# Ledger of designs, part 110: designed miniproteins, single chains, continued (2)

Each design is a single chain, and the fold is of that chain. pLDDT is the mean over its residues in the fold that is shown.

## One batch from the design tools (miniprotein)

Design m7830
Fold by ESMFold2-Fast:
Structure m7830 (fold): chain A 66 residues (1-66)
Amino acid sequence: EDELVEQAKATLTRIAQVLKEQGFSKEEARKVLDFAVDTFVKRNPSLSEEAIKQLREHREQLVEEL
């Protein structure tokens, strides 16, 4: 679980960097990152509530840093 969560966070970070480089707004970037997190959670139903919370918190942090 930890490795899978860390890999997902790294992927979200790369997506956020690309969105920032391409001039996406915080609102547009949030929509893309929201979709990525929601899709990952739906495809990994064995994830703990703590893991899901960590992914959502990481997403919010990435949007704030844009």
Scores: mean pLDDT 81

Design m7831
Fold by ESMFold2-Fast:
Structure m7831 (fold): chain A 72 residues (1-72)
Amino acid sequence: MKEKLKNEYEKAKTEYQKAVDELRKLSRDLGRRGKEEGPEAYERGIAETQKAADKVDELKRKYNELKEKYEK
């Protein structure tokens, strides 16, 4: 049981980290888009970043739930 929970926790941690890295990449590109492509490109970038942030929040909840179960 603990080994299965650890595997699920490690997978959730990895997926969460990848989602965070993608969000950071999109956030960095957002500044460039605003400067080089203008406000409409910036607004599209905000929408993409918001979707990435929503995914991060979902994966963070799953990761935290598994972490609490694993650490109990």
Scores: mean pLDDT 79

Design m7832
Fold by ESMFold2-Fast:
Structure m7832 (fold): chain A 112 residues (1-112)
Amino acid sequence: EAEEGAREAERGGDKAAEAAAKGMKANKEKGSEEDVKKALEGAGKASQGGGLAFKSGAKEEGMRGSMSGGVAAVTAGTGNASNHGPDKESAEEAYKYGKKALEAGKKALEAG
């Protein structure tokens, strides 16, 4: 239902943010420029998913999902500047969860 899709969008956003921060928390060297770009794309998808959930009427979950996407983007950008995180694995994970958040947000909008 709309609320369930919105909660899944929020969870996807949170997981995307955690994945983007993973390399930075481990104090690892950042991945390639392509890995950073992929993490940022995941963050963008998570933010879009939250926005769609917000439009479905699940305003709190949608706003939190969008904010989590924003945090993921800031984390990936900061990691790029500091040469720590996200690495390739973290970038792929951030993209995966960002995509899931976007799909969940679309489902929430269809149900709402």
Scores: mean pLDDT 68

Design m7833
Fold by ESMFold2-Fast:
Structure m7833 (fold): chain A 110 residues (1-110)
Amino acid sequence: GMARLREEAVRLLEEVLRLTDELIAAVRAGDEARALALHDRLVAAVDRAVRVLRQLGVPDADILALEVALAMLRMAVAVGRLVGELDADLVIASAERLREEVERILERLR
């Protein structure tokens, strides 16, 4: 039922927030290997969350904002991989933007 989908969406979005906070902490600590592993897990978690959010009928604008925030984070990490060093400020700013979009959706589902 819709109630179970809402509970699943909340759980997945809370996982995204936790992974985002862990990513920011890893970047601040200079642990690039951990940051890259957390980024891969975060991308997969957002993909799972988006599928459930679409089934719940969350507005396309909210889903698009979340996907744009993730795309910005993915680009920041991709540039870091290409040059061999993460731009900590850019990755953190992009991750904080993703956090804000996730929190906005969570407030509407709670």
Scores: mean pLDDT 90

Design m7834
Fold by ESMFold2-Fast:
Structure m7834 (fold): chain A 82 residues (1-82)
Amino acid sequence: MSLREKQTLLDLADGEALLAEVAAGEVTVPADTVARMRELIAKAREYLKRGDYKAAMHAAIELAATVTLLRMKQWIDKKIEE
């Protein structure tokens, strides 16, 4: 795999891991945000299948930014509840 493909796949894996935690009830995320994350993963996968690495990377970067913000919010919320 190219370095760009590898980075994109890692970003997608992080997003999928967070969605798995949401599905398991471990993390609370707004339904609209969950839908957007699923859309970004699906779009990035389709772009990769078509060889559109630039579009795939853009979707993966947006997903990675969303995951980072959600993880930060999760950490803050946990500290506020304690």
Scores: mean pLDDT 81

Design m7835
Fold by ESMFold2-Fast:
Structure m7835 (fold): chain A 81 residues (1-81)
Amino acid sequence: SEELKRKTMEVRMRVGALDVSAKALLVLHKQGKVSEEELKAFLGKLIAELDKLRAEARRNNLPQEVIDEIDALRAELEALK
């Protein structure tokens, strides 16, 4: 439905914003401006936001592809801790 498509885009936009934030954080870490401890702490916060988005996506019965996108990014960020 059109409503489902709109909600799907909203969640994907938020997932994209978290991905951009993680990439920016990694750039700052490589430049020596963020410590390993700070990196892990901030990644933990991004993972917590992804967990909230996953719950929201499930509650709104969004397509499995959206859940898979969230799970893929979560695994990527978890591997960096």
Scores: mean pLDDT 90

Design m7836
Fold by ESMFold2-Fast:
Structure m7836 (fold): chain A 109 residues (1-109)
Amino acid sequence: HHMERVRKAIEANRKVLDEAFRLAQEAARRYGGESVVVYTPERPEDSRAALRTAIALNRAAGRPDVVVMVETTSLDPWDPGPRKAKVVVLDAELNVIEVIGEFEVPAAG
């Protein structure tokens, strides 16, 4: 059934996000930060503002000027579309200093 295919795609996409966030939290802990920021290509300005805010909050708290970013195709947990997620660590200038992992769920149904 169409609705069952959609449900399975949502479940697969959710698993990718859960794993990406798990790795992002571990990376944030290793770098002495608490903040994980999500980046989506649909909202680049909002995502960049969130990254800058996380860095500023880390600086204000006396933590390293780094942020862990989860880049994903969508934040919608109900989106049945194919999901890509990439976990990276960024410096204060938003340069990638470490790639933690990359994940992709192929198109389902």
Scores: mean pLDDT 73

Design m7837
Fold by ESMFold2-Fast:
Structure m7837 (fold): chain A 70 residues (1-70)
Amino acid sequence: LLDEIERLLSEAARLSRDNPEVLEGLDKAWRAAVAGDFEGAREILEEILKTEKLSPELEKVLKETIELLE
């Protein structure tokens, strides 16, 4: 699970190199997941989806990550 989350968040970070606010959110979500706070990690990613202008590719990766955290 954590390995899959790491892979997806790494891909999301790659797609977000020009968006520091998204990168900060992804880092916070990863730290929450490592601490076992999967609900907190999911909420952070859901907020990114609602507040930021994202590419379709990035949106898909974040949605896949949220599904893993359920």
Scores: mean pLDDT 80

Design m7838
Fold by ESMFold2-Fast:
Order: structure tokens, then C-alpha cells, then sequence
Structure m7838 (fold): chain A 68 residues (1-68)
């Protein structure tokens, strides 16, 4: 499903961000209702991509293509 694809991208973004910063991204739970909505999950992915662009622009652009 689209949601499953968006969640997979989100997990990849979190792993890359955590590797680059050495910090865990803290959300209000791994199964937050926010992450059950495709539109909300897509928005979270875009936010993470923008944060990742500050650390590794090339990697961020590659991951952004997966959202298109």
C-alpha cells in the first residue's frame, strides 16, 4: 500500500538521520496515529528530508525521489 511505502521511506530516513547526528528522533510513540495517515506520514518524510539536506544533500535528494 502507499502507507507501507511511506513508512518504509520514513524508517530509512530515520536510520540515516540517526547515523549522521548520533541522536535518536523521539516521537510520541512508534505507532502514533499520525503515522497511520498517508498524508501525515508523507509530510513527516518531507520534514525529515529537509533536515537531512542540512547534513547530506545528495542522500536527501535520492530519498526525496522515492516520495515522488
Amino acid sequence: SELDKLLEIYEELLKEYEKLTGKKVVLSGDTSPLLSDPAATRTMNLVMIHELKKLDPELAEKLEKKLA
Scores: mean pLDDT 71

Design m7839
Fold by ESMFold2-Fast:
Structure m7839 (fold): chain A 97 residues (1-97)
Amino acid sequence: SEAERLKQLEEAKRKAEEIIEKNRDKLDEEQKRLVEEMRELGYELERYLREGRLEKAREVLERGRELLEEAAKKGPEVREVALAAFSLGIAEARLEA
């Protein structure tokens, strides 16, 4: 059902927000900026996919891969938060659809 799907998206959003909050004090300001960029990229990916703009979606995915590699170099907790932020962006865009 649509209600079940909406509930699952809201739970995914909540879990991503919890991961970000739990690691907030472990991130410096540059890492926090990377995490926010990942969230924006996740949101834009879903929007471009919804609009059928596959080349723009590919550009977003390439940028996201680059940032995730940089996050991984900084530590496993930074990578985890970056991935959670990307997922949060996707969930937010889907809830607004």
Scores: mean pLDDT 87

Design m7840
Fold by ESMFold2-Fast:
Structure m7840 (fold): chain A 59 residues (1-59)
Amino acid sequence: SIKERLVAIAKKLTEQKTGLEMARVVAEFLGRPVEEVIKEMNEKKITPLELAKEYLEKE
């Protein structure tokens, strides 16, 4: 479910040191280009995890 996928993403994000690396993790999990993930995070002013949650809720 969405919760299990978010937990997996959150765990992987704790291993990353930069916003770009975090964006790449989210992009990989969601099957989206990293450039789109970065743009959307900047436009909405949200964290990588918050973007992942929004995307999973909208699928």
Scores: mean pLDDT 77

Design m7841
Fold by ESMFold2-Fast:
Structure m7841 (fold): chain A 72 residues (1-72)
Amino acid sequence: GTYTVRREGVDRDGNRIVVEGTLDDNGTFTLTLRVYSPDGRLLAESRSESTGLTPDDVQRIVDRMLDTASRR
């Protein structure tokens, strides 16, 4: 089955940060970062893919990305 970790936070300006990491049965990991203004406008989006990760790696990567993005 697909393993997904999603985390949300806010930065110092009140922007909503959404980080989602998905590990599929083929071993493909997809990381998505989206940053929304307080009025709901998309300010930033990034997506990356990698392989060879474990579910524990997915949690760690998603949590680190949220921490980094929320400190802007």
Scores: mean pLDDT 83

Design m7842
Fold by ESMFold2-Fast:
Structure m7842 (fold): chain A 88 residues (1-88)
Amino acid sequence: MSLEEIGEELIRIAEELAEKARKQGNENLEKAARTIAEFIKEVLASDLPEEEKRERLIIAADALAKIAKLLGEEELKKRVEELIEQLK
């Protein structure tokens, strides 16, 4: 899986977590997930070296795994953790 493909999947997961947070009435986690999605988009569009993009995507993915845990979204948490292993 390419960095771009991993980043795009993380954006999709972030958007899904934001919608789940909204449905639960958790405005703070919704905003956090949307902010992470925008951060990933900026990383992918940047002129940063591939290694720096990878490190930033790992940070974003770790934050998404924590949001998934707080929302009780165990399957999304597991998928994010699988993507983190692909980035290492």
Scores: mean pLDDT 89

Design m7843
Fold by ESMFold2-Fast:
Structure m7843 (fold): chain A 69 residues (1-69)
Amino acid sequence: VSEETLKRGEELLASLPREKREMLRGLLAQENFDPRYAAAIAKGLGLPLSEEEARLVVAVLRAEERRRA
């Protein structure tokens, strides 16, 4: 994941309500979470994200989870 991709994802994540950000983090903590479902999950949560934007957000959250481990 490029630094530019992470920056875009971080900006998108910051634009989301805190509750929605925590929901996405919870989904990424699940075993076998497939990032290809990111856009579908974002739509299910009512997030105003395109498929590309949803993938960027997932990339940022994955990077954060690796830092926590």
Scores: mean pLDDT 68

Design m7844
Fold by ESMFold2-Fast:
Structure m7844 (fold): chain A 68 residues (1-68)
Amino acid sequence: MEETRELLLKVGMSDEAVENLIRNSTEEQLRRLTEELKRLVEEGASVEQVVGVLLRFIGDAIDEELAK
């Protein structure tokens, strides 16, 4: 979770947006997001690509929550 917070802040999200995302996501959703973001950053992906993946995973996480 702390690693996810650091990555989201590095991408340019506000502290408030990061806390809201963490509060509304399961540990499994955050783990998947962290793995994807780490891989993209390590591969030198653009900020736009990282943001695109982040938005997709946030949408998927919300859909999974709503499906409960």
Scores: mean pLDDT 70

Design m7845
Fold by ESMFold2-Fast:
Order: C-alpha cells, then structure tokens, then sequence
Structure m7845 (fold): chain A 74 residues (1-74)
C-alpha cells in the first residue's frame, strides 16, 4: 500500500515534474510529522507495535495528501 502510493507519486513526478505546490505540501507534512515525533517516541517505549502502526498511518496519510496535490498540479 505505501509502496503503491510511492510508485504513483514517483510516476507523476517523472511525467510532470515536481511543482512548487507539491514541494510546499511536502515541507508542511515534514513539519507536521516532526511535531509528532515526541509522542511516537513515548509510544514506542511503551508499545512498539502501536508506535509502528501509528507511523505507518501517518506515512500513508502524508503520501495520500502528496499524491492528491501532485494530481491536482498535473
């Protein structure tokens, strides 16, 4: 699933290039993820499986937002 979204995003970037809007969205998502890191670290110390699942959920959501932005820019 993550690999599929990454492949779709890569294909859009290869075909259309990376737009400033997609780059700005990627930077915003990076900052949002970094803000979650302390909570994820605490969760990982208590329950590694839940921390991994939450990281996967955040990555999927971020990839879906990037893909939507790339599709809108294409």
Amino acid sequence: RIAELQARLAALIEEHGISPEVLAKAEALEQEFLAKVPELQKLAAEDREKALAEMERLLLAGLEELLAAAEAAA
Scores: mean pLDDT 76

Design m7846
Fold by ESMFold2-Fast:
Structure m7846 (fold): chain A 71 residues (1-71)
Amino acid sequence: SMEQEVAEFVARLLSRLSPEQQEAFLRTAIERGLGDGETRSILITRVPSVEEAARIAREAGVPQEVIDEAI
């Protein structure tokens, strides 16, 4: 399912990020309405695709090489 693909991508991505990069990614997702500020988490059910999750990571300043490795 798309939800499972997004969840697996986000998990792989987060495991490759520094704490500072993780915080930037989470903050950007929350600002775009795709995360929950209280739980500090990505709301996978609100993310329509892996491409959209990758776009949020790029906006947060995650290097393209790291995003490509998580796909």
Scores: mean pLDDT 85

Design m7847
Fold by ESMFold2-Fast:
Structure m7847 (fold): chain A 64 residues (1-64)
Amino acid sequence: FEKYDKDGDGTLTKEEFKQILKDKGVNLSDEQFDFLFAAVDVDGDGTINKEEFERLLELIDAIE
């Protein structure tokens, strides 16, 4: 998480999160990614915190 948090404020942008998924070998379409991100980003601000990120990883693991 911290490696990809370029802002250093404890949140990840949509782009940073997409890179993490790619590094983990999770290949989602842009539409699937957008749906999954929106489900966790309840604030709709285009960023996710560490807790939201962990929930998203659990969801991805469930669909693998």
Scores: mean pLDDT 69

Design m7848
Fold by ESMFold2-Fast:
Structure m7848 (fold): chain A 63 residues (1-63)
Amino acid sequence: LEEAEREADRLLEKIKEAYEKGDWDQVTEAIQELARVMAQLPPEVRDRVLAKLKELFEEIKKK
């Protein structure tokens, strides 16, 4: 469980880096992979990961 959450965090970082580089193909791939990881997580952990993803997009949108 904790390892799956760490994997989700790694994918969030990958999404941020790809977005900053303007590599939309890599953003799409990382989001799809994150969705697969999230499908295996309990609802409470999924909600935390989803909140982190929303925060990430808000941070990117601000800059």
Scores: mean pLDDT 78

Design m7849
Fold by ESMFold2-Fast:
Structure m7849 (fold): chain A 94 residues (1-94)
Amino acid sequence: SVMDQFRRLMTQSGRQVQDIRDRYDQGQLSFDEARSQVQSVVDQTMQQVRQLMRQSSPQDQQRMRNSFQRFVSTVSDDFDMPDYRTDVMNQVNA
């Protein structure tokens, strides 16, 4: 199902963000490098979420928006990116 594809996408994106966080914690990345890489993951995830939403019912689109918003909020709080969060959510809601 499209929701199964979405859940796999969110799991994969979460793992990518965790890998970036781990590399930052290990001193392999600066904070700015970590932020840049996380923004790249979020941007790629957003594009895929938008594609899945076009194939989905209005109810599933709302579930995807809610789940993606929680993901972006958590990531933006962790990496201090409030303006980026606003821009991403405006694009998903467009």
Scores: mean pLDDT 88

Design m7850
Fold by ESMFold2-Fast:
Structure m7850 (fold): chain A 64 residues (1-64)
Amino acid sequence: SDEEVAEEILEMFRGVLKRNPNLSQDSADNLLRGYVDQLRKEGLSDEVIKKAEQEMQELIKETQ
């Protein structure tokens, strides 16, 4: 499902952030943009993409 694909990509993003705890905000934003673009290319619904983007933004706040 779209939700399952989004969850897998979110976990990959979480792993990248945990391996790079000193990422700048600009670098983290660039990573987020790339992951969001991947979700769009996978054909996920706008609703699911928006939710995943919000969750990724919260992960950045938690890891910075």
Scores: mean pLDDT 82

Design m7851
Fold by ESMFold2-Fast:
Structure m7851 (fold): chain A 76 residues (1-76)
Amino acid sequence: STVESLLRLAKRRAKEGDFVGAANAGLAGVDTALAQGDREMAVEVAEETIRALKEAGSKNEEELKRLEEALRRARE
């Protein structure tokens, strides 16, 4: 699916050190899942993208904040 492909892209970019690209892919995955009415998948994409960024050593507070905001919206 598009959502699964975007999550895979986010994880790969995070591992490669492209933290901005990883966050953008993760956010696109969240937005796509929400557009499909799948809040559970949107939560999973946000959580896994945040985890991948933290595990890769991202210190970019702005990108993490955007993902945390997306997670809060998905959990509503």
Scores: mean pLDDT 86

Design m7852
Fold by ESMFold2-Fast:
Structure m7852 (fold): chain A 84 residues (1-84)
Amino acid sequence: VTAEEQYELDVKALTKLSIYLAKTDLDINKPLTPEQQQELLKFLKKITHPVILGLLYSSVNAMVKNPTTKAQLLELLRQAGFKE
């Protein structure tokens, strides 16, 4: 795929993730269940753009107050391909 096509796919994946989070009423300040972790990882693995993954990493660090949930989300981002 072209870089432009890959960007469109990553934007669609991010949009689907945002819809999923809104629809499921996911409490980011509560520890994630194993099922929630698996579903989030599937969405995150579809996002291949390093800048988008980096923005998600920064957002988790800024917005998630529960240290357990924060650690879980950061680990999912690393498993999806984010490098610190």
Scores: mean pLDDT 73

Design m7853
Fold by ESMFold2-Fast:
Structure m7853 (fold): chain A 99 residues (1-99)
Amino acid sequence: MVSLVESIIRTVEAFLAEYGDQLSDAVRARLRAAIARLRALLPRIAQLPYDRDLTLKLIGQQLRIIGAIEDGRLTGDYNAAAEEIIKTLEALIEDLESL
């Protein structure tokens, strides 16, 4: 499960590296804050026993983030893509904090 959360973080960091200059300062700051919050949960997730339902949820959230990035590439609206990524990360953070 930790490796899946780390994969999500890497996917979003790669998005910021490639398209971050096209984002508003406010959106970029919110996205970085969401990544930092998710990263802070890694030690807690590392202590959880294997959970199949959580694993499938993490895979689903990663696919949703990838879909948002691809939509950004198709439309050129990377701020809209970042807003969808932020919503997905915030939902994931709430789920993980509830464990």
Scores: mean pLDDT 87

Design m7854
Fold by ESMFold2-Fast:
Structure m7854 (fold): chain A 87 residues (1-87)
Amino acid sequence: ARAGEELLVRAIELRFEVEKTEVEIFFGKKLSEEEREELERKREEIARLLEEIRAQELQATPEAIALAKELEPEVKELQKKVDELLA
């Protein structure tokens, strides 16, 4: 569904941004206060995305349930990753 594609694209974009920051930190980059604020905003976007994915289960369609089962674990992993980067 169109809404499902939007959730998938948002998950991919957030994952790319977080993983890019993780790679930069791994190679010795220190985050500025501005870059930390960007990660905090990404953390909030990830939390909102997770809520929207969970809301798909309330529609009780096979497509919505399948999407939620696929994306929820990935978005939860991303949430843990960003929390670790901000620790």
Scores: mean pLDDT 78

Design m7855
Fold by ESMFold2-Fast:
Structure m7855 (fold): chain A 82 residues (1-82)
Amino acid sequence: DEIDDAAISSLNSVVDKEIKPALEKLDVDDAIKVSAKITSLLSEVHDEVKQNSSLTIDEAKQLAENEASKIINQAKIAIMEL
């Protein structure tokens, strides 16, 4: 629904903004590996958000912020493991 779409859009925007500068410093192969992991993590969260359609707008924003932080941390770990 509209609230789920807003949460997903916010999540994608925050993750992209925080991770894009780090990805730009990687070579093409490493950037592909990290991007694939981020896409997988985002897909998992997208499925979870869509299953929880009872969220208010404020709850959706908080969920987006919390999940963005988790994905950003996992992406940073993936970069460190390169």
Scores: mean pLDDT 74

Design m7856
Fold by ESMFold2-Fast:
Structure m7856 (fold): chain A 93 residues (1-93)
Amino acid sequence: SGSLLKEIDSLLDEITEKAMQLYREKDPASPTISETGSTIQKIREGIIEKNIKEVERQIRRLEKLAKILEPVDPDLSERIRKIIDQVKKLIKE
């Protein structure tokens, strides 16, 4: 989980920077990117707290957000889906 948490932290940093950039540009995707970051943070907290039910709930939310983001930022959407797959594997172990 240490490697996965580092990947999550790296993704959160990038999402935070992107959300700020899109906000400055008045891009309509800004609130969706911000919500994506918040959802990933809740997954991170759920992993640390071993709250599997909360992690599963937030994964369902994150899957919907990844689908919404696919036409806006396909690379970010793919990275989010990879994190979802790793988290799903972790919670089954």
Scores: mean pLDDT 85

Design m7857
Fold by ESMFold2-Fast:
Structure m7857 (fold): chain A 68 residues (1-68)
Amino acid sequence: RPEIPKVEPGVALSAEEYLELLLQTWEARGEEYSEEQKQGMIDTARALMEAAGYPQERIDAVLARLRA
């Protein structure tokens, strides 16, 4: 499974740091990741943010930036 930075439960601000880390990883090593691996990272990020208790609206906003 792709390694995704962990988000602290109940800390809304860490969602933007999490997105920034993923974008930096893809920018630095994006050619090493397949589209399937990138989709797996997005799916894992969603699951981790849901487990951390982020509101759905915030999760959707963060994931939309990753997909753009």
Scores: mean pLDDT 65

Design m7858
Fold by ESMFold2-Fast:
Structure m7858 (fold): chain A 75 residues (1-75)
Amino acid sequence: FREEIRRILDRTYPDLPESTKELIVEDTVRLLEERPELEPEVRELLEKVERGEASVLDIEIFIGVAELELGVERL
């Protein structure tokens, strides 16, 4: 799944810094390891990002909201 997220970011945001792409991938994978039930929502959001209907910021907001709402501890 990590490689799928990375490919979507590379296609949609080629100019985004490599370190930023890696952070988004790692944060998303970490969330899904703790909360696998969120995978369908994450997949839908990634599809929207790939189609240009959502931004990388929307991914970060989703992760942040999920962590706050579910009480997931951030590193």
Scores: mean pLDDT 74

Design m7859
Fold by ESMFold2-Fast:
Structure m7859 (fold): chain A 64 residues (1-64)
Amino acid sequence: SPELVENAEDLAFAGQSLLDNNAPKSVLSKMKGTLENFLKTNDLPPELRERLEEIIKQLEQHIS
């Protein structure tokens, strides 16, 4: 749905912004959880799903 795509784009932007601004690990960890839950509960277009999964990987790299 258009609303799901818009929400996914907003989450992608938020996650990337946190990475770009070197947010604290606690904030990055919470964002990772939010993105993982969103991917679990929503059926997204493959390109958008892959984009969120790449952001999750980057968040994990900065947390670990």
Scores: mean pLDDT 86

Design m7860
Fold by ESMFold2-Fast:
Structure m7860 (fold): chain A 62 residues (1-62)
Amino acid sequence: FDEIKEKLEKLGYEVKYIPYKDLKPGMVDILYVENYYPYDLNKGAQIEKTWGIPVEYFDYLP
C-alpha cells in the first residue's frame, strides 16, 4: 500500500486509508481496491455505480 500511496501523492491526490465498512458516499474521489477477494470487486463496482466514485483495482505482487 505505501508504494501506491507515494505514487498517488506524487500525482496530486490526497490518500486516506478508510476501512471498507466505514466508507460513505462523497468521502473519496477515487476508490482503490485490492484485487484478491472476488466479493470486494463486486462491492467496488456497486460503489462506483451508486456513488459515482471511480474504482481502481490493484493486483498485489505475489
Scores: mean pLDDT 53

Design m7861
Fold by ESMFold2-Fast:
Structure m7861 (fold): chain A 60 residues (1-60)
Amino acid sequence: MAEKRAEAYRYALELFKTAKDREELSEKAREAYDYAVNVLGLSDAEAEGVVVRAILDAGW
């Protein structure tokens, strides 16, 4: 993976592993998406793919 996608994935995965309920998951998903797009410069499609994969891998 490109370095920025790997970074976005790790950031999202760590956040989602700490989520206690769906409300917190939703907040963290938005935070992870905003980080991927606004800080790392990923496209909307790349950021969405990373967030979805991280949610699944975190066991949600």
Scores: mean pLDDT 81

Design m7862
Fold by ESMFold2-Fast:
Structure m7862 (fold): chain A 84 residues (1-84)
Amino acid sequence: MEEKLKKLREKAEEAAKLLPEALVKLGFSKEEAEELAKKFKERVEGLLEKIEELSKTDPELAEEYLKKLEEQLEETIEYLKKIV
C-alpha cells in the first residue's frame, strides 16, 4: 500500500508541474494557473490520505480506489503533455 501511495504522490507532483504551463496555454493567467495547480495537488493529497485510512479497515476497497485514482492521474498527465 505505502509504495503505491508514494507512486501516486509522484504522479500528482508530475501533473502539478505540468498544470501551470498547460493552463496558461489554455488562456488562464499565470497567477490563476499556479493557484489551480496548488488546489489540484491538495485535493489529490487529501484523497490519498482518505484511501490510506480506508486501507486500515477495508484494504480491498482502498486498493480499488487507488487503482481508479492512478488511472485518472495517468489520463490527466497524458492530456497535459499534449498541451505543453
Scores: mean pLDDT 81

Design m7863
Fold by ESMFold2-Fast:
Structure m7863 (fold): chain A 73 residues (1-73)
Amino acid sequence: IEAVVVAEFAGDARGVIEEAKKYPGFVTGGVSSDGVAMVAFSTVEAAEKFAEYLKTNEVGGERPTALGVSYRV
C-alpha cells in the first residue's frame, strides 16, 4: 500500500468504496460509522486520481466535507 485516500461525509459514504473498486491499483477500503471512508491504493497515482474524482463529483448525492491523501514512505 503506497497511499490511502481519506474522505469524510455528512451521510452515507458506502458508495465511495464501490467507486474506488473501479480504479486500477485499488487494494482495500472501508467506511466507519462516523462516515469516514478510507481507501488504500498500490500506487500514489491511482490514489491521487481517485481523490481528484471525489473533489469534483458527488457520490450518492454528496461531496466530501473533508478529503486528503496519506502517503507511506
Scores: mean pLDDT 72

Design m7864
Fold by ESMFold2-Fast:
Structure m7864 (fold): chain A 89 residues (1-89)
Amino acid sequence: SAEEEALLRELVHLFHKPDPNAEERAFALGQRFAALMQSRGLPPLSDKELAVTRNSLIEWAIAMGVPKERAEARVDAFFRGLREAQAAS
């Protein structure tokens, strides 16, 4: 959807630039993504599904030329935000 595409564009944007607030922004994007899933009646992702999706996003970012440490830090921040929002549901 347009909302999912907007959130993913914001996440991709965070990978390309050094930004001291990038992890905070990634965390907030994770919370917004969880809220979007909940608004559509989708069930919370399991720990296994979260781990697989996390690893896929990190591998994708590295394939795009993002340094591994940056990819891991920002993807992990995103999934921390997502997990926090799911736990509050």
Scores: mean pLDDT 79

Design m7865
Fold by ESMFold2-Fast:
Structure m7865 (fold): chain A 85 residues (1-85)
Amino acid sequence: MKTVTTEFELAGYKVTLEIQINEDGSITVTVTVEKDGKKETFTLEMKRPEGMSDEEAVREARRTALQLLVEKLKKEGKISGKPPY
């Protein structure tokens, strides 16, 4: 297994992404979002595209997780306007 962790800020939220490439080639992303002392964690599972390197798979997983997180925050009314990605 290969695991990559990245941390950043998005619209005042502290975001931690833990991207795990599993032995079967699937990708598990654990997303942790923290703001105002409240912490929320959710997990995304995705299929690795064929022919994609580990580095490309990590970049794609990060991009997909960011898109889903932004959509979630918009749906919850927690951010407005164009997402910074």
Scores: mean pLDDT 75

